# Designed miniproteins, single chains, part 11

Each design is a single chain, and the fold is of that chain. pLDDT is the mean over its residues in the fold that is shown.

## One batch from the design tools (miniprotein)

Design m354
Fold by ESMFold2-Fast:
Structure m354 (fold): chain A 89 residues (1-89)
Amino acid sequence: SMQLTVSLSVEKIDGKAVITGRAVSPQEGDLVLQLHNLDTGETTFLASGRGAVLEGSITVPLKTASYRQVGHNLDTGQRAESAPLTFEA
């Protein structure tokens, strides 16, 4: 793919949710990952770094919620969104 791709996953551990975002860019650049809460509209920074791949995680209380991962390559101006992910408490 010639485009930035982002993915989102969740793991339920010890009454918490670990939410992981991953970005893969065909061109190396300054990458940024942000998590968008679809229920509240809030955006949380997950990670930034230079490269072709970036991964970041956040641990939140286990609560029914829907999220979307947003990724940016600041060098190319590309932006990508993951499919939405909903998990239950």
Scores: mean pLDDT 86

Design m355
Fold by ESMFold2-Fast:
Structure m355 (fold): chain A 78 residues (1-78)
Amino acid sequence: SAFHELVLRLLERGYVEDGYTGVVIRAERVGPRTVRLTVSGYKLTEEEGEALAKALEEAGAEVLSVDPEKGEIVFRLP
């Protein structure tokens, strides 16, 4: 899926930064199939965190934790 390919590209790069907004998205492997996404420079709302978790689950991932205050989502790849 396009989402799975995007996650793999993010893991390969380590991060993606928007030069205009200063938003940084990092992807880090924390287990054999487990990924931590961290969003910096933008504060996620609770609703945005829930929507991202739902989108990940619909893409076949297993969401393990969501922390909007830290901008972190941890999930297991399908």
Scores: mean pLDDT 72

Design m356
Fold by ESMFold2-Fast:
Structure m356 (fold): chain A 65 residues (1-65)
Amino acid sequence: LEELARRFDAEAARPQIEAYARRLGGDVARLDEVIAEFRERAPVPSPESDANMEAVWKYAFSSVR
């Protein structure tokens, strides 16, 4: 998760994020927790990167359901 934050490119990271979402069973309740944990442990350097990261996580959890 911290590695994803450091190298976050929304499109490049998407397959790994989707795999992580599947590991969590696609639980939407865990989506907010994962995003909060990600921000706490590995702060994203810019608002644009943060928005892209959040969008990819939401899409990954949505596609697993």
Scores: mean pLDDT 60

Design m357
Fold by ESMFold2-Fast:
Structure m357 (fold): chain A 90 residues (1-90)
Amino acid sequence: MGKNTPEDLLEVAEKTLEDAMKIANSLSNPNAAGTIVGFAVLNAEMAGIWSGDKEVLEKAKKMAEEMLNSLPPEVAEIAKKRYERLRRQL
């Protein structure tokens, strides 16, 4: 029972990134695609942080990195820029 919370947050990170990838691949506008991915990367990192488990955070970050590496470079760069801007405001 008590160990379910980190695993549940890992699933949230996985599903958020998976859904963002599906949406990004359906969009013709790289700014819109990059923005959705950037928000998803931040949400995945926040889920990892909220889990309190360093392994969950590491897995969430790795999944986000793998997702960014699978996107067109233009979309990946926009996503990184959106993520960094949002991260700096917190």
Scores: mean pLDDT 81

Design m358
Fold by ESMFold2-Fast:
Structure m358 (fold): chain A 68 residues (1-68)
Amino acid sequence: MPSLEEQLVAMITEFARDLLERHHASAAQVRERVDTMIAQLARDLNLSPEQVAAIRAAADAELARLVG
């Protein structure tokens, strides 16, 4: 079973891909939207600072792979 962090990173990665492919967003716009999404998820799900840091690091790695 994937962890909560793994599930959220997968969701963030799909959101980023959709922005790039369907909404023709720039890499900078995708990074800004992802940062906003992580902040909203942290508030709504009461994530710890450690969970937020782990999600951000994993999401950044996936975004680097998608956008270069």
Scores: mean pLDDT 81

Design m359
Fold by ESMFold2-Fast:
Structure m359 (fold): chain A 57 residues (1-57)
Amino acid sequence: SELKKKAIEAINNGNITEALRYLNQLLVKGMPEEKVEKAAQAILDGNFKEAIKILEE
């Protein structure tokens, strides 16, 4: 998914605001709410490796 790639790119760049915007777009397109919430929490905690792992599942 292009949105997933953009979310991961934003995470790798440390752009939290952009990463969260892409997560919201993924949610609207049908990504499970629990998965989005878990990824968002990992980003906010600075655990970028875990956030990327969650999105790649």
Scores: mean pLDDT 85

Design m360
Fold by ESMFold2-Fast:
Structure m360 (fold): chain A 76 residues (1-76)
Amino acid sequence: EIVLSEEEREIARRLAERLGISVETAEEFIKLIKQGLSNKEIAEKLGISQATASRMKRLYIELEIERALERMREAV
């Protein structure tokens, strides 16, 4: 089974808050990305549009970058 790290779970919480979806849906979305699924496959599995899946993927990347920058700033 695909297990999310604590950092990925934090990203899932931020993603859920910004999109107005459940944390469980956000965690499932991240697991699907880690499997290398396309926007079409993610949309089919989550019951959302491909456009929504694309927006979620873009936001996930932005949140990953934000979290990485936060870690780098705290390490200095």
Scores: mean pLDDT 79

Design m361
Fold by ESMFold2-Fast:
Structure m361 (fold): chain A 65 residues (1-65)
Amino acid sequence: DEEKKEELIGIANALKDYANKNLSKEEAEKLNAKLDEVIEAAKTKSVEEVEKQLDEVTDELNEAL
């Protein structure tokens, strides 16, 4: 579903902005790299797999805060 993948990409980009504002440069760079992987996954993988990867990165963000 293209619409759902676009929503997930939007969430990933919002999390990148949040990380850049709230984390150290080093932590933000690490999280942004993983969020870029989620965005790339949205091009080739199923919605379920992209959601799983996004959840994993969101958990990592919560631990970093």
Scores: mean pLDDT 82

Design m362
Fold by ESMFold2-Fast:
Structure m362 (fold): chain A 108 residues (1-108)
Amino acid sequence: GILDEIKNLIESGNQLAALELALDTIKKTDNLDLIKEILETLVEHTDDSFVKSILELALEGVKSTSNLEKAKEIAILGLEGAIAVLQGDVPKAIGFALQVLGLLIDSK
């Protein structure tokens, strides 16, 4: 399944491809539990501290909401931030992380 594909990409050292596959999958899914499982898998298998921190922030945001649309927005922003870290675009990564924080604060 998709989780095994993501895990295999990470284990083969292709972290960027794993994040891109996760991003594409989340954009297309209506399953909130799948979004959580994808982010949990990425967090568990990520060694880079900055990438892991952004993914953990996104996972916390997704766990804080029962709204699918909000969960997708949080997850997409977190994944785009993580991708930006791996591409060396630190200002872009910080921008996405701040957007995730904003959505988390607005969660009541």
Scores: mean pLDDT 86

Design m363
Fold by ESMFold2-Fast:
Structure m363 (fold): chain A 80 residues (1-80)
Amino acid sequence: SAMDEEALERVREAERRLDEVEADFEAGKISPEEAQKRALEIMKEAVKAYQRATDIEIQRRAFEVGDRASRLSARASKAA
């Protein structure tokens, strides 16, 4: 469905952004505050994708990227 296509594209974008934020944070290229901000933005997009998806695999991937973003946000908050 069009909703699942939109949700999948949103998940793919969130996965890409999260990988970049994780790499930049690990390399010290961005501050803990910036990493936390970006992780929370990615988590919000993952939640929207989860709510929009009707396909179980898309929902699973949305949940996984949201969980990863939440964990990164918590880790960045502790480093701030």
Scores: mean pLDDT 88

Design m364
Fold by ESMFold2-Fast:
Structure m364 (fold): chain A 88 residues (1-88)
Amino acid sequence: DEASKLAEELRKEYEEELEELKSMDEEEQYKKTKEKAIEYAKEGKLAEALNEVLLYIEAMGGTEEAIKKGKEIYKEALEVYKKVLKEK
């Protein structure tokens, strides 16, 4: 089943990205996530920006601090996205 193989590959990609984030210190995780989220927002890809924030929160163990920091990143990405929409 080709669909089952694709689903397995996508899960592995997600796990690899999560592991990569977990290998970084907390400051580097925050910086990388913020940079990626803003980049996606600039490209008009708000859903991808949100996914980066959610991945960060998961990598940080879903703590209250991680959720707070994630919300901060997403808020900044959302403001960038709104500016992109106004230019279209």
Scores: mean pLDDT 80

Design m365
Fold by ESMFold2-Fast:
Structure m365 (fold): chain A 109 residues (1-109)
Amino acid sequence: SLSEEAKALLPSAEANLEKTLEALKKAGKPEKLLEMAELYLELLKAIAEEDWVKAAEYFVRLLRLALELGLLSKEEAIEALEEWIRLLEEEGAPEEAIEILREALEELK
């Protein structure tokens, strides 16, 4: 499952993201890139805990930052939201989590 995959990745993802954050701080990188890395770690933790509402919230925040930084196009963000809605439905996530993603999708269309 997505949760089991996230649980397996968390220890190495945490260590790698901590090192990435320290490297970005030392290199004087923009604060928004640091925030994006921190949001990604929180997203993985939420997925591992099967806290689908928090996972949806962190995912939307991450997508909005990626769009602002020009790392994603609007079309790529729409595709990512549609894919995540399908994944959460397959995982049996609560309707509240899916609705967070649908609201973000409607805002982008």
Scores: mean pLDDT 79

Design m366
Fold by ESMFold2-Fast:
Structure m366 (fold): chain A 88 residues (1-88)
Amino acid sequence: PAVLISGIKDGEEVPLEFEITVTNYGPDSYKTYLLVNGKGTELNLKGFESKIVKLKFDKPGEYKITAYSVDENGNIVDYETITVKVVE
């Protein structure tokens, strides 16, 4: 894989505020993006670099978190999606 989400499991119950880890398993030239609740953010990760990301949700519910890897030509080469159950 070129990108991976860790720190939580797919389907896990999480509080309104929690942390995930995103890792770029691709080269330095790949760009890593995180998409949460319709908002995309570039994580600026070099090859084999990881970042801890704090996530905050306003209300309980089921949410999808997607990390994308994009190559030098702008093509999505990998993505990882997890679903979390936010509880208060």
Scores: mean pLDDT 85

Design m367
Fold by ESMFold2-Fast:
Structure m367 (fold): chain A 90 residues (1-90)
Amino acid sequence: KLEEIIRKLRNNEATEEDLEELERLLKEHPGKELARKAAEILIKEARETNPKMAEALEAVKKGELEKALEIVNKEAEVDRGGVEEVAASL
């Protein structure tokens, strides 16, 4: 569930599927308190390696789930799809 996906993000093991599952959990799960607790721990860690992911976690903490989903989706698509595609073309 949400905790498992967050743990994978923390270990830098998150896949495209994990990010999609995070989106579904944020939309369907009304438990904002659980998301806020997880976000506090991960913001400190993610901030050093991925500032966009830290912004998404901060939005979750503030209860701005729609904004958090937008940041997560944009990060997964732009960084993973765009960068890998360009690198493969070179």
Scores: mean pLDDT 56

Design m368
Fold by ESMFold2-Fast:
Structure m368 (fold): chain A 100 residues (1-100)
Amino acid sequence: SLEELQQQAKNLLDQMAEILKKEQPDKSAEIDKNQENIKSTLDDLLNGKISPTEALKKIQKQLSELLKIAGTMDEESKTKFTDLYSQFKEVLNKILELAE
């Protein structure tokens, strides 16, 4: 269901944020803000408050900021983050398809 995919996306996002905060604790407030912005956009999409196109643009902007932080980490942490990010994108695409 759309709700199950949203929960999967939020779980993957939580895992991504934890890796970033562990490796870049000085960026914790910035990471938390980006994480909450993505979650809020997913909630708005599920509740029909925002179009799939608008949701994608907002989420992509927040993800680009998280990727900048990830780019400063060691290779092992980058690899773990990139794997989770790829899974997140797959789930996001399924959410967008179901939401139209």
Scores: mean pLDDT 86

Design m369
Fold by ESMFold2-Fast:
Structure m369 (fold): chain A 95 residues (1-95)
Amino acid sequence: KEKKKREEIAKEILKIADEILEIINKTLEENGNRENPEGNELAAEKVAKYLLEKGIITEEEAKKIIELGKNNDIESMKDLINEALERWKEEKLKK
């Protein structure tokens, strides 16, 4: 039962990753490329909203993701998102 729960959570994380990539690609296609700060900020806003609606991040983390996107700090954004996903995964495994 635990193994099936872990596999379900892993599939959910992969689906979330795919949806994040879709949001980023569509936003950058509509608003320029990754070298455009406005496109990066808008993509970060949409990703943060998506993760917040899923309950993966807090409102504080959503605000931080948007600030990092505005500053083109993609590495710190990835770190924050990865930490939030790992926390969400652990919470799902506990319940």
Scores: mean pLDDT 75

Design m370
Fold by ESMFold2-Fast:
Structure m370 (fold): chain A 99 residues (1-99)
Amino acid sequence: SKRDKILRAIGLILRAIGAELDGKLVEAGELYFEAAKEFLKAGDAEAALKLAKKAAELYRKAGKTELAVEKLLELADFAEELGFDELAEELRRLAEELR
């Protein structure tokens, strides 16, 4: 259900915040990207975009810019499969800006 996806996303965000506080930037980025996917499955493209941007910034801060690009493109493909074409275009634009 939509609620189950949102609750899963919230749990991932809480874990991501914990990882950030511990300085585990790559782990935090992974958790925020997984939360973005759950919001996308729930139909919340705006929440997904905000979390994807936060994850990408954490990857960049960790020196993992290439991984941030790969993850943004992965999320863009997933968004497009779910019919979120405008979000997919924005995610691809963000990935290009990181290059």
Scores: mean pLDDT 90

Design m371
Fold by ESMFold2-Fast:
Structure m371 (fold): chain A 66 residues (1-66)
Amino acid sequence: MSPKEKLLETIESQLRFVGRRFNIPQSKVEEAIEEFRKWIEENDLSQTEAEARLHELIQQLLQQNK
């Protein structure tokens, strides 16, 4: 498994966990996962940059579900 694939699986798992914990609609969680997938495929990024992007997506999901 490539580093990008491992990172994507980790991010997908984290976003799904946040979705379940905070009762966020599955459609919005899937949209966030797809956004991250496209972003990581378009960028040859460090793990630090990917973690920052994950935090941004989690924050957006949480704000929309207030």
Scores: mean pLDDT 74

Design m372
Fold by ESMFold2-Fast:
Structure m372 (fold): chain A 81 residues (1-81)
Amino acid sequence: MRAKREALGQQAREKARKLGLSDEKIRMLSWVAYTSGVDWEEALRQTEALLEMKEYVEENKEDKDPSIIGRELMVKTALDG
């Protein structure tokens, strides 16, 4: 189990580097692949969704709405591990 997830994370990292992604995005992509146990294509999709959610939270940061706070916590948990 661990070895398989580690391999998925490594494959995602190598693929992201070949695509010329930023170090931050490479790290996020490899972490998503590792934690979710998914291939690099699915990990990329999930990483894009997390980045979109992060952008939405940043745009709505002034609205101290519980739903915005909840989304911010989800983004932090996913990015910080």
Scores: mean pLDDT 70

Design m373
Fold by ESMFold2-Fast:
Structure m373 (fold): chain A 65 residues (1-65)
Amino acid sequence: MIELEAAAGMLTMGLSVLGIRARVEVEGDRIRVYIEPTTPEQLKGAEELLEKIKEITGKVELFVL
Protein backbone atom coordinates (compact mmCIF):
# COMPACT_ATOMS: atom_id res chain seq x y z
CA MET A 1 0.00 0.00 0.00
CA ILE A 2 2.69 2.51 0.95
CA GLU A 3 5.06 3.49 -1.88
CA LEU A 4 8.73 2.44 -1.75
CA GLU A 5 9.84 6.08 -2.06
CA ALA A 6 7.86 7.02 1.07
CA ALA A 7 9.27 4.01 2.95
CA ALA A 8 12.82 4.95 1.91
CA GLY A 9 12.23 8.48 3.23
CA MET A 10 11.02 7.11 6.56
CA LEU A 11 14.08 4.83 6.80
CA THR A 12 16.46 7.71 6.02
CA MET A 13 14.87 9.91 8.68
CA GLY A 14 14.66 7.14 11.29
CA LEU A 15 18.29 6.10 10.84
CA SER A 16 19.41 9.74 11.04
CA VAL A 17 17.51 10.17 14.33
CA LEU A 18 19.33 7.08 15.68
CA GLY A 19 22.64 8.75 14.80
CA ILE A 20 23.42 6.23 12.09
CA ARG A 21 25.19 7.22 8.88
CA ALA A 22 23.23 5.56 6.11
CA ARG A 23 22.47 5.55 2.40
CA VAL A 24 19.03 4.34 1.34
CA GLU A 25 18.38 3.34 -2.29
CA VAL A 26 15.23 2.17 -4.05
CA GLU A 27 15.92 -0.54 -6.65
CA GLY A 28 12.81 -1.62 -8.53
CA ASP A 29 10.52 -3.28 -5.97
CA ARG A 30 13.02 -3.28 -3.06
CA ILE A 31 14.86 -0.95 -0.71
CA ARG A 32 18.57 -1.37 0.06
CA VAL A 33 20.05 0.25 3.16
CA TYR A 34 23.80 0.75 3.59
CA ILE A 35 24.98 1.81 7.03
CA GLU A 36 28.19 2.66 8.85
CA PRO A 37 27.28 1.70 12.44
CA THR A 38 29.42 2.86 15.35
CA THR A 39 28.07 0.37 17.90
CA PRO A 40 26.20 -2.98 18.00
CA GLU A 41 23.34 -1.16 19.75
CA GLN A 42 22.92 1.18 16.77
CA LEU A 43 22.92 -1.82 14.40
CA LYS A 44 20.16 -3.45 16.47
CA GLY A 45 18.13 -0.24 16.32
CA ALA A 46 18.50 -0.17 12.54
CA GLU A 47 17.46 -3.84 12.25
CA GLU A 48 14.33 -3.22 14.34
CA LEU A 49 13.40 -0.20 12.22
CA LEU A 50 13.86 -2.25 9.03
CA GLU A 51 11.64 -5.04 10.41
CA LYS A 52 8.79 -2.57 10.92
CA ILE A 53 9.16 -1.19 7.39
CA LYS A 54 9.27 -4.74 5.95
CA GLU A 55 5.76 -5.27 7.35
CA ILE A 56 4.62 -2.56 4.92
CA THR A 57 6.82 -2.99 1.81
CA GLY A 58 8.00 -6.61 2.22
CA LYS A 59 11.41 -6.03 0.58
CA VAL A 60 14.11 -4.26 2.60
CA GLU A 61 17.77 -5.32 2.82
CA LEU A 62 20.45 -4.10 5.26
CA PHE A 63 24.17 -3.96 4.48
CA VAL A 64 26.99 -2.86 6.78
CA LEU A 65 29.81 -1.04 4.98
Scores: mean pLDDT 77

Design m374
Fold by ESMFold2-Fast:
Structure m374 (fold): chain A 110 residues (1-110)
Amino acid sequence: SKEELLKALRDAITTTDQEKFDANLKVLVENKEELLALPDSELIDTLYQGLEEAAKNPTPLDFPRLVRLFHALGEEFFKRVYEAAKASTGKGVVVYRSLLPAANILGYKV
């Protein structure tokens, strides 16, 4: 469901557990077409919630896992989310700034 995909996306960003990360990543990859059909506003809100929650942890955001997440979801998903976040104000600014270093590492043209 949409709710399960958005939860999996947020949990993949916030989790400190490798096994939980891998499980959420699998759900997202297996349902990539459904994920791509979701509204940009819901994707941006979910990514913002995940990044804000991760920032509150005493352990820094696992940037290599963030890179792995976006590598697995692919360039098309990344570019769409990045452009939507960059075009928005407030929450989107936090999202696109977090995504830009990942784009550079992955060689995604944004």
Scores: mean pLDDT 79

Design m375
Fold by ESMFold2-Fast:
Structure m375 (fold): chain A 65 residues (1-65)
Amino acid sequence: MSLEEILEREKKTVAPRNEPLLRPIKPVKLQNELEVRIAVAEAKAVGKELAYDPETGLFYAVDIP
């Protein structure tokens, strides 16, 4: 399963954290399913969604429309 596929799955199943870290999510390389899951939960906690850039291989937070 690709990192993009993991991201799409985790976006659907992961609940937002009750205690967000209140920090901005910088573009990052995520190497495994657990890292993707944590990043999705953090993004949801601040009202954002994770996106993946296949050109750079980085994940970043975007505002939910």
Scores: mean pLDDT 65

Design m376
Fold by ESMFold2-Fast:
Structure m376 (fold): chain A 84 residues (1-84)
Amino acid sequence: SMRELAEEVEDEEVREAIRKAIELAEQGKLEEAYQVLARKGAELEEKDPELAALLYRAAALLYREAGKLKDAERAEMLAEKALG
């Protein structure tokens, strides 16, 4: 789950992004939740590709839980691309 993923992350800024996305998703704001994760992932791609990939995978998990499989697949591709 996304909550378990947030607990496993050591970077506080990344944990905050995941927590905010969970809060938005619980409010039914799924697109906003995805945007929080994807924007943070994009910001970190150059500096920390592993954390960027983790954020994209969190976004993919969010979309899968919402039944948006094509959007989840796109997020998974972004995670792969971030790692090279």
Scores: mean pLDDT 79

Design m377
Fold by ESMFold2-Fast:
Structure m377 (fold): chain A 125 residues (1-125)
Amino acid sequence: MKRILVVDSNPEVLLELHEALSEVPGVEVYGAMNADAALRLFLELQPDVLLVDARMVGASGLELVERFRELAPDSRTAVVLLGSSMLEPENRRRAEELGVTVVEKPVPFERLKEIILARLEEALA
């Protein structure tokens, strides 16, 4: 069973991604709408893929990724960061240094699903 944790403050986005990804056999999808829930679920579930919106309520998505790496340095979780097209060059570099796949919004859910599934395949290897 593969686990995906989706972190986004928009409940509609969480519902759409949960519905789309839950159709994939052997995948279990979890959602978090804030930093505290995301950190707790990350440590509890040890997800194979983490999808984080760069604009989170209470913290940036990059800060959450840094906290995940600090709290679980041995984690094999593949990280996908959903950033605005306005994401600053320093933030793009920082994400790259963290080994994060950056996807710029707006992105169709079909394409986002493809990216997540590709990361799941890599995480299995």
Scores: mean pLDDT 75

Design m378
Fold by ESMFold2-Fast:
Structure m378 (fold): chain A 87 residues (1-87)
Amino acid sequence: GESLTELARRVAERAERVLETAKEDPKTPQSLIEDLERLLEESRRLAESGKASASQVTGLAIRVIGLAFELSLQSGKEAAERALEAG
């Protein structure tokens, strides 16, 4: 049972790192920062509960991956839009 709690903790650590990276860029959408903060809070709460299920941990892990990918796409989209607008 402990391994699922450890995985929830790792999801929280990953979410925290992604959030720190997101906050370094002032152009990052506030909605994405808020989604990451929510995920971090949920992951920390699940880890602290000691009652993490496989489905809960899997769901949180998918959300971290999705938000990290969205951050990458949003940064790339903004860079591409600026390049196209500027010449």
Scores: mean pLDDT 79

Design m379
Fold by ESMFold2-Fast:
Structure m379 (fold): chain A 82 residues (1-82)
Amino acid sequence: SMAEVQARVNELSTRLANAKTLEEKLEEFRKLAELLAEHYRSQGYSDEEIREALLGLAELASKELGIPREELERIVEEVMAE
């Protein structure tokens, strides 16, 4: 359900925000990106639309959490290649 997806997004977003090391931040971001990609794909979004949404998330996470944008964009490309 939408409520279950939202609860999982909230949990992973909280874990990402509370992560202390770069390695932990990148791992939690990957989990969030994978969850969102699968959810958007199940809703009928195109791979192009999903990629744009995940790149937007990467930009926001980089700006808000001080994570290197290049590392987050690399994770988005890896998630989209799956």
Scores: mean pLDDT 85

Design m380
Fold by ESMFold2-Fast:
Structure m380 (fold): chain A 65 residues (1-65)
Amino acid sequence: MTTSDLLDQAIELMEQGKDYSEIIKQIQEMINKMVEAGSKAAGVKPQEVTEEQIFRTLESIRNLR
């Protein structure tokens, strides 16, 4: 999954009328799964993405609309 795929998913969830907290939770879950998979493939320790980082990303997406 690319950053573009995550952006499209976040927009889709916003268009479905989901609350920000629900969107953040779903995006965080997807990002953490991708980070874990990528870290395993690269043989490095996975770094967890925080809820705050996801919130900031969603705010950036909103400001681009």
Scores: mean pLDDT 68

Design m381
Fold by ESMFold2-Fast:
Structure m381 (fold): chain A 82 residues (1-82)
Amino acid sequence: MEKEIEEARRRFKEVLKKVQELLDEGKVEEAIELLEKAYKESTDPIVREALRTAIRLLREGKAHLAVPAAALVFIGEVLDRE
């Protein structure tokens, strides 16, 4: 359903914006906690995979890649569904 895709997309964008703000402040641990909470609250496998990618990159010390990589994973999966 289109509404479910739109809601998942909106929530994901909001999470990525907040994560980027936390990373800009050097709050990597808080960014990981936000992503893990969003992952547990999401039932959408596409959103979960994108969030998992961001969490992995942050844990690997690749903070500058976390948000862009998660966005690309999400866009790729959404395009596959459309």
Scores: mean pLDDT 77

Design m382
Fold by ESMFold2-Fast:
Structure m382 (fold): chain A 76 residues (1-76)
Amino acid sequence: GPPPTPLRDPDQRKQDQDRYNQLSQQIDQYINDNSSRPDDVRIDGIVQMYRDTFGDPVADSYRDVMQRQQQFRQQQ
């Protein structure tokens, strides 16, 4: 097959991957610690974690997806 073309500096991609893995572990812990809280409050906390790790565009995208999913669940 064709060789993968790196679109970014390999060191930056590695750091982004490491940050994502760390964030995923932090989110899992946050969900466990806040399992009794309303979904909107938990989502706000997770959105803040995405903002701190990857910046506003990623956090805003996550919030939009989660709000749409919650709206669909509330219609049941």
Scores: mean pLDDT 71

Design m383
Fold by ESMFold2-Fast:
Structure m383 (fold): chain A 83 residues (1-83)
Amino acid sequence: MEEEIEKKIEEFKKKHPDWTPSELEAVRIALELKDYETFEKIWKAKSREEFLKIIRDNPKLVEALTKRIKELGEQRRAAARAA
């Protein structure tokens, strides 16, 4: 399951090299939540604006993404402080 998720993320990176790590994390969270409806909408999104609208219209995904971004930010600050 995790390997399949990473494979999909790699496909998104190749298709959308301009997407930020936060945007790719939203895709990963949708797959982890087994929200295949949201994932399919993201896969069919033709623009970054359409993608952001899909995220905005899914409160559970926004909540999970916000939590993960905060955790990643705190991890980076802790690593910088330890170095």
Scores: mean pLDDT 72

Design m384
Fold by ESMFold2-Fast:
Structure m384 (fold): chain A 86 residues (1-86)
Amino acid sequence: MVAQIEDEFFKYAQELTKKAIERALEEGEESTYRELTGELMDKAEELTAVIEDEEVAKSLAFTLTMAAVDQLRKELAKRKEELEKE
């Protein structure tokens, strides 16, 4: 069950992250992280709602959201480095 939640969440997060990288470069990182974090948290909470332990559900939703935001930061940093090397 948890593995299925993680798989579904990260597939969703990957699609949002691709769009968010372009947006962060155009409109700025802070606004992009704010909107992305909200959307990711909503999706994570939706997927973890099936977990009967409320504390575990909330902890997992937060962990998944933060992992996806960290992934965005790493991808954006990598793209900026590649642009500077050209």
Scores: mean pLDDT 78

Design m385
Fold by ESMFold2-Fast:
Structure m385 (fold): chain A 79 residues (1-79)
Amino acid sequence: SLVSSLLTELETAAASSSSRFAPDVLSSFREVAPSIKDPAVLTEIGERAIEALRSDDVDALISVDTDLAVLSLKNIILG
């Protein structure tokens, strides 16, 4: 599964991250990713999250978490 592959890489990146936001981003991705039907969207947000965790970029982590929240809300409204 694409979700499982991205989650494994995210968990590895989060484990090496010094950011206090790493657990929040990982939790948000676990909740939202299974509902993302478009594999291109799933890959894009997953890769952004992995890069943000690896670089400890707080602004990028906040951006990813916000985009995951928006995707979750859109899925509720459109599903």
Scores: mean pLDDT 80

Design m386
Fold by ESMFold2-Fast:
Formats: structure tokens, sequence, C-alpha cells
Structure m386 (fold): chain A 79 residues (1-79)
């Protein structure tokens, strides 16, 4: 639905912001700290979708998995 696509687009914008913040980190230590904060936020987001939009959970889980993989890559590049 249009509402579902809008909600997913908002979540995609949130994960893009998380990635940008980690990319902007000047040290590997800062990037790692931001990644841990982002992982916690993504876990809370998944709980929200499970409670309120269970039909979107599979798509959100896929996006979370891709985002976590990208964050790990960025942190590794700064080490």
Amino acid sequence: SAQDERLLQQFERLVEEMIRRIEAAETAEEARALMEQAKLALDHALEYFRAHHPELVARVEELVERTMRRMEEIVAEKE
C-alpha cells in the first residue's frame, strides 16, 4: 500500500543517515561506537515493525541485514 511504501521510505532514510554518520567518523573507535548505537536502534525498529506492521517485517529484516553488512564494511575500512 501507499502507507507501507511511505513507512519503508522513511525507514530507508533513517538507515541512510546511520550509514552517513559512520562514514563521517574520523576514527575507527568512533565509527565502532556509532555502529553499536545504530545496531541498537535497528533492533528497536524491528520490534516496532513486529508489533505494528508485521506484514512489512520480512522487507525490514532484509534492509536491516544489508545495512548491518554495510556498517561492518565501513568500520573495517577505518581500521
Scores: mean pLDDT 86

Design m387
Fold by ESMFold2-Fast:
Structure m387 (fold): chain A 99 residues (1-99)
Amino acid sequence: SMSKEEQLEKLKEALAELPAVKEKAIAEIEASELPPEMKALLIEAVETSTKMHQEYLETLIDMLKNNAPKEEIEKKRKEMVEKYRAVAAEFQARLAELE
C-alpha cells in the first residue's frame, strides 16, 4: 500500500500527463488503417474516458488533501470503477456493431 504523500504525487503526475496520453492515443488511432467510423468512435471513447479519469483524479486529490474518511474514498473508487466498466462495455458494444 502507498503512503498518502506517494498517492498524492502519483495522482498529480497522472493528472498532468493526461493531455499527452490523450494526444498520443488519438494520434495512434488517426495513424491506423481502421475505417473512418471506427476511428471516430475510438476517438470519442478516448475523449470520454479521459474526461472521466480527469474528474476522478481531481476528486481523489481533493478528498486526500482534505483527509476524507478511508471508507468514503473507497466508496468513490468503487463507484468510479463500476461507471468506467459500464462506459467501456457501451463503447465495446458500439465497436462490435461496426465489424
Scores: mean pLDDT 87

Design m388
Fold by ESMFold2-Fast:
Structure m388 (fold): chain A 60 residues (1-60)
Amino acid sequence: SEIEKIRKEIERIRNEAINTLALLGGLLNLPIPQSYIDEVEKRIKDLEEKLKELEKKKKE
């Protein structure tokens, strides 16, 4: 189902972001661009909104 795919996508994005932030800020001590943080947050919020829309549309 699309809901299951979106849930897995959120988990994947979250894990990749955590690893990237740990590498850049922790290991490499590089500046983390605010645009990257904003994009990750927006992506997760968009997927959460999409879950709500799918529930509204399909209303089991």
Scores: mean pLDDT 76

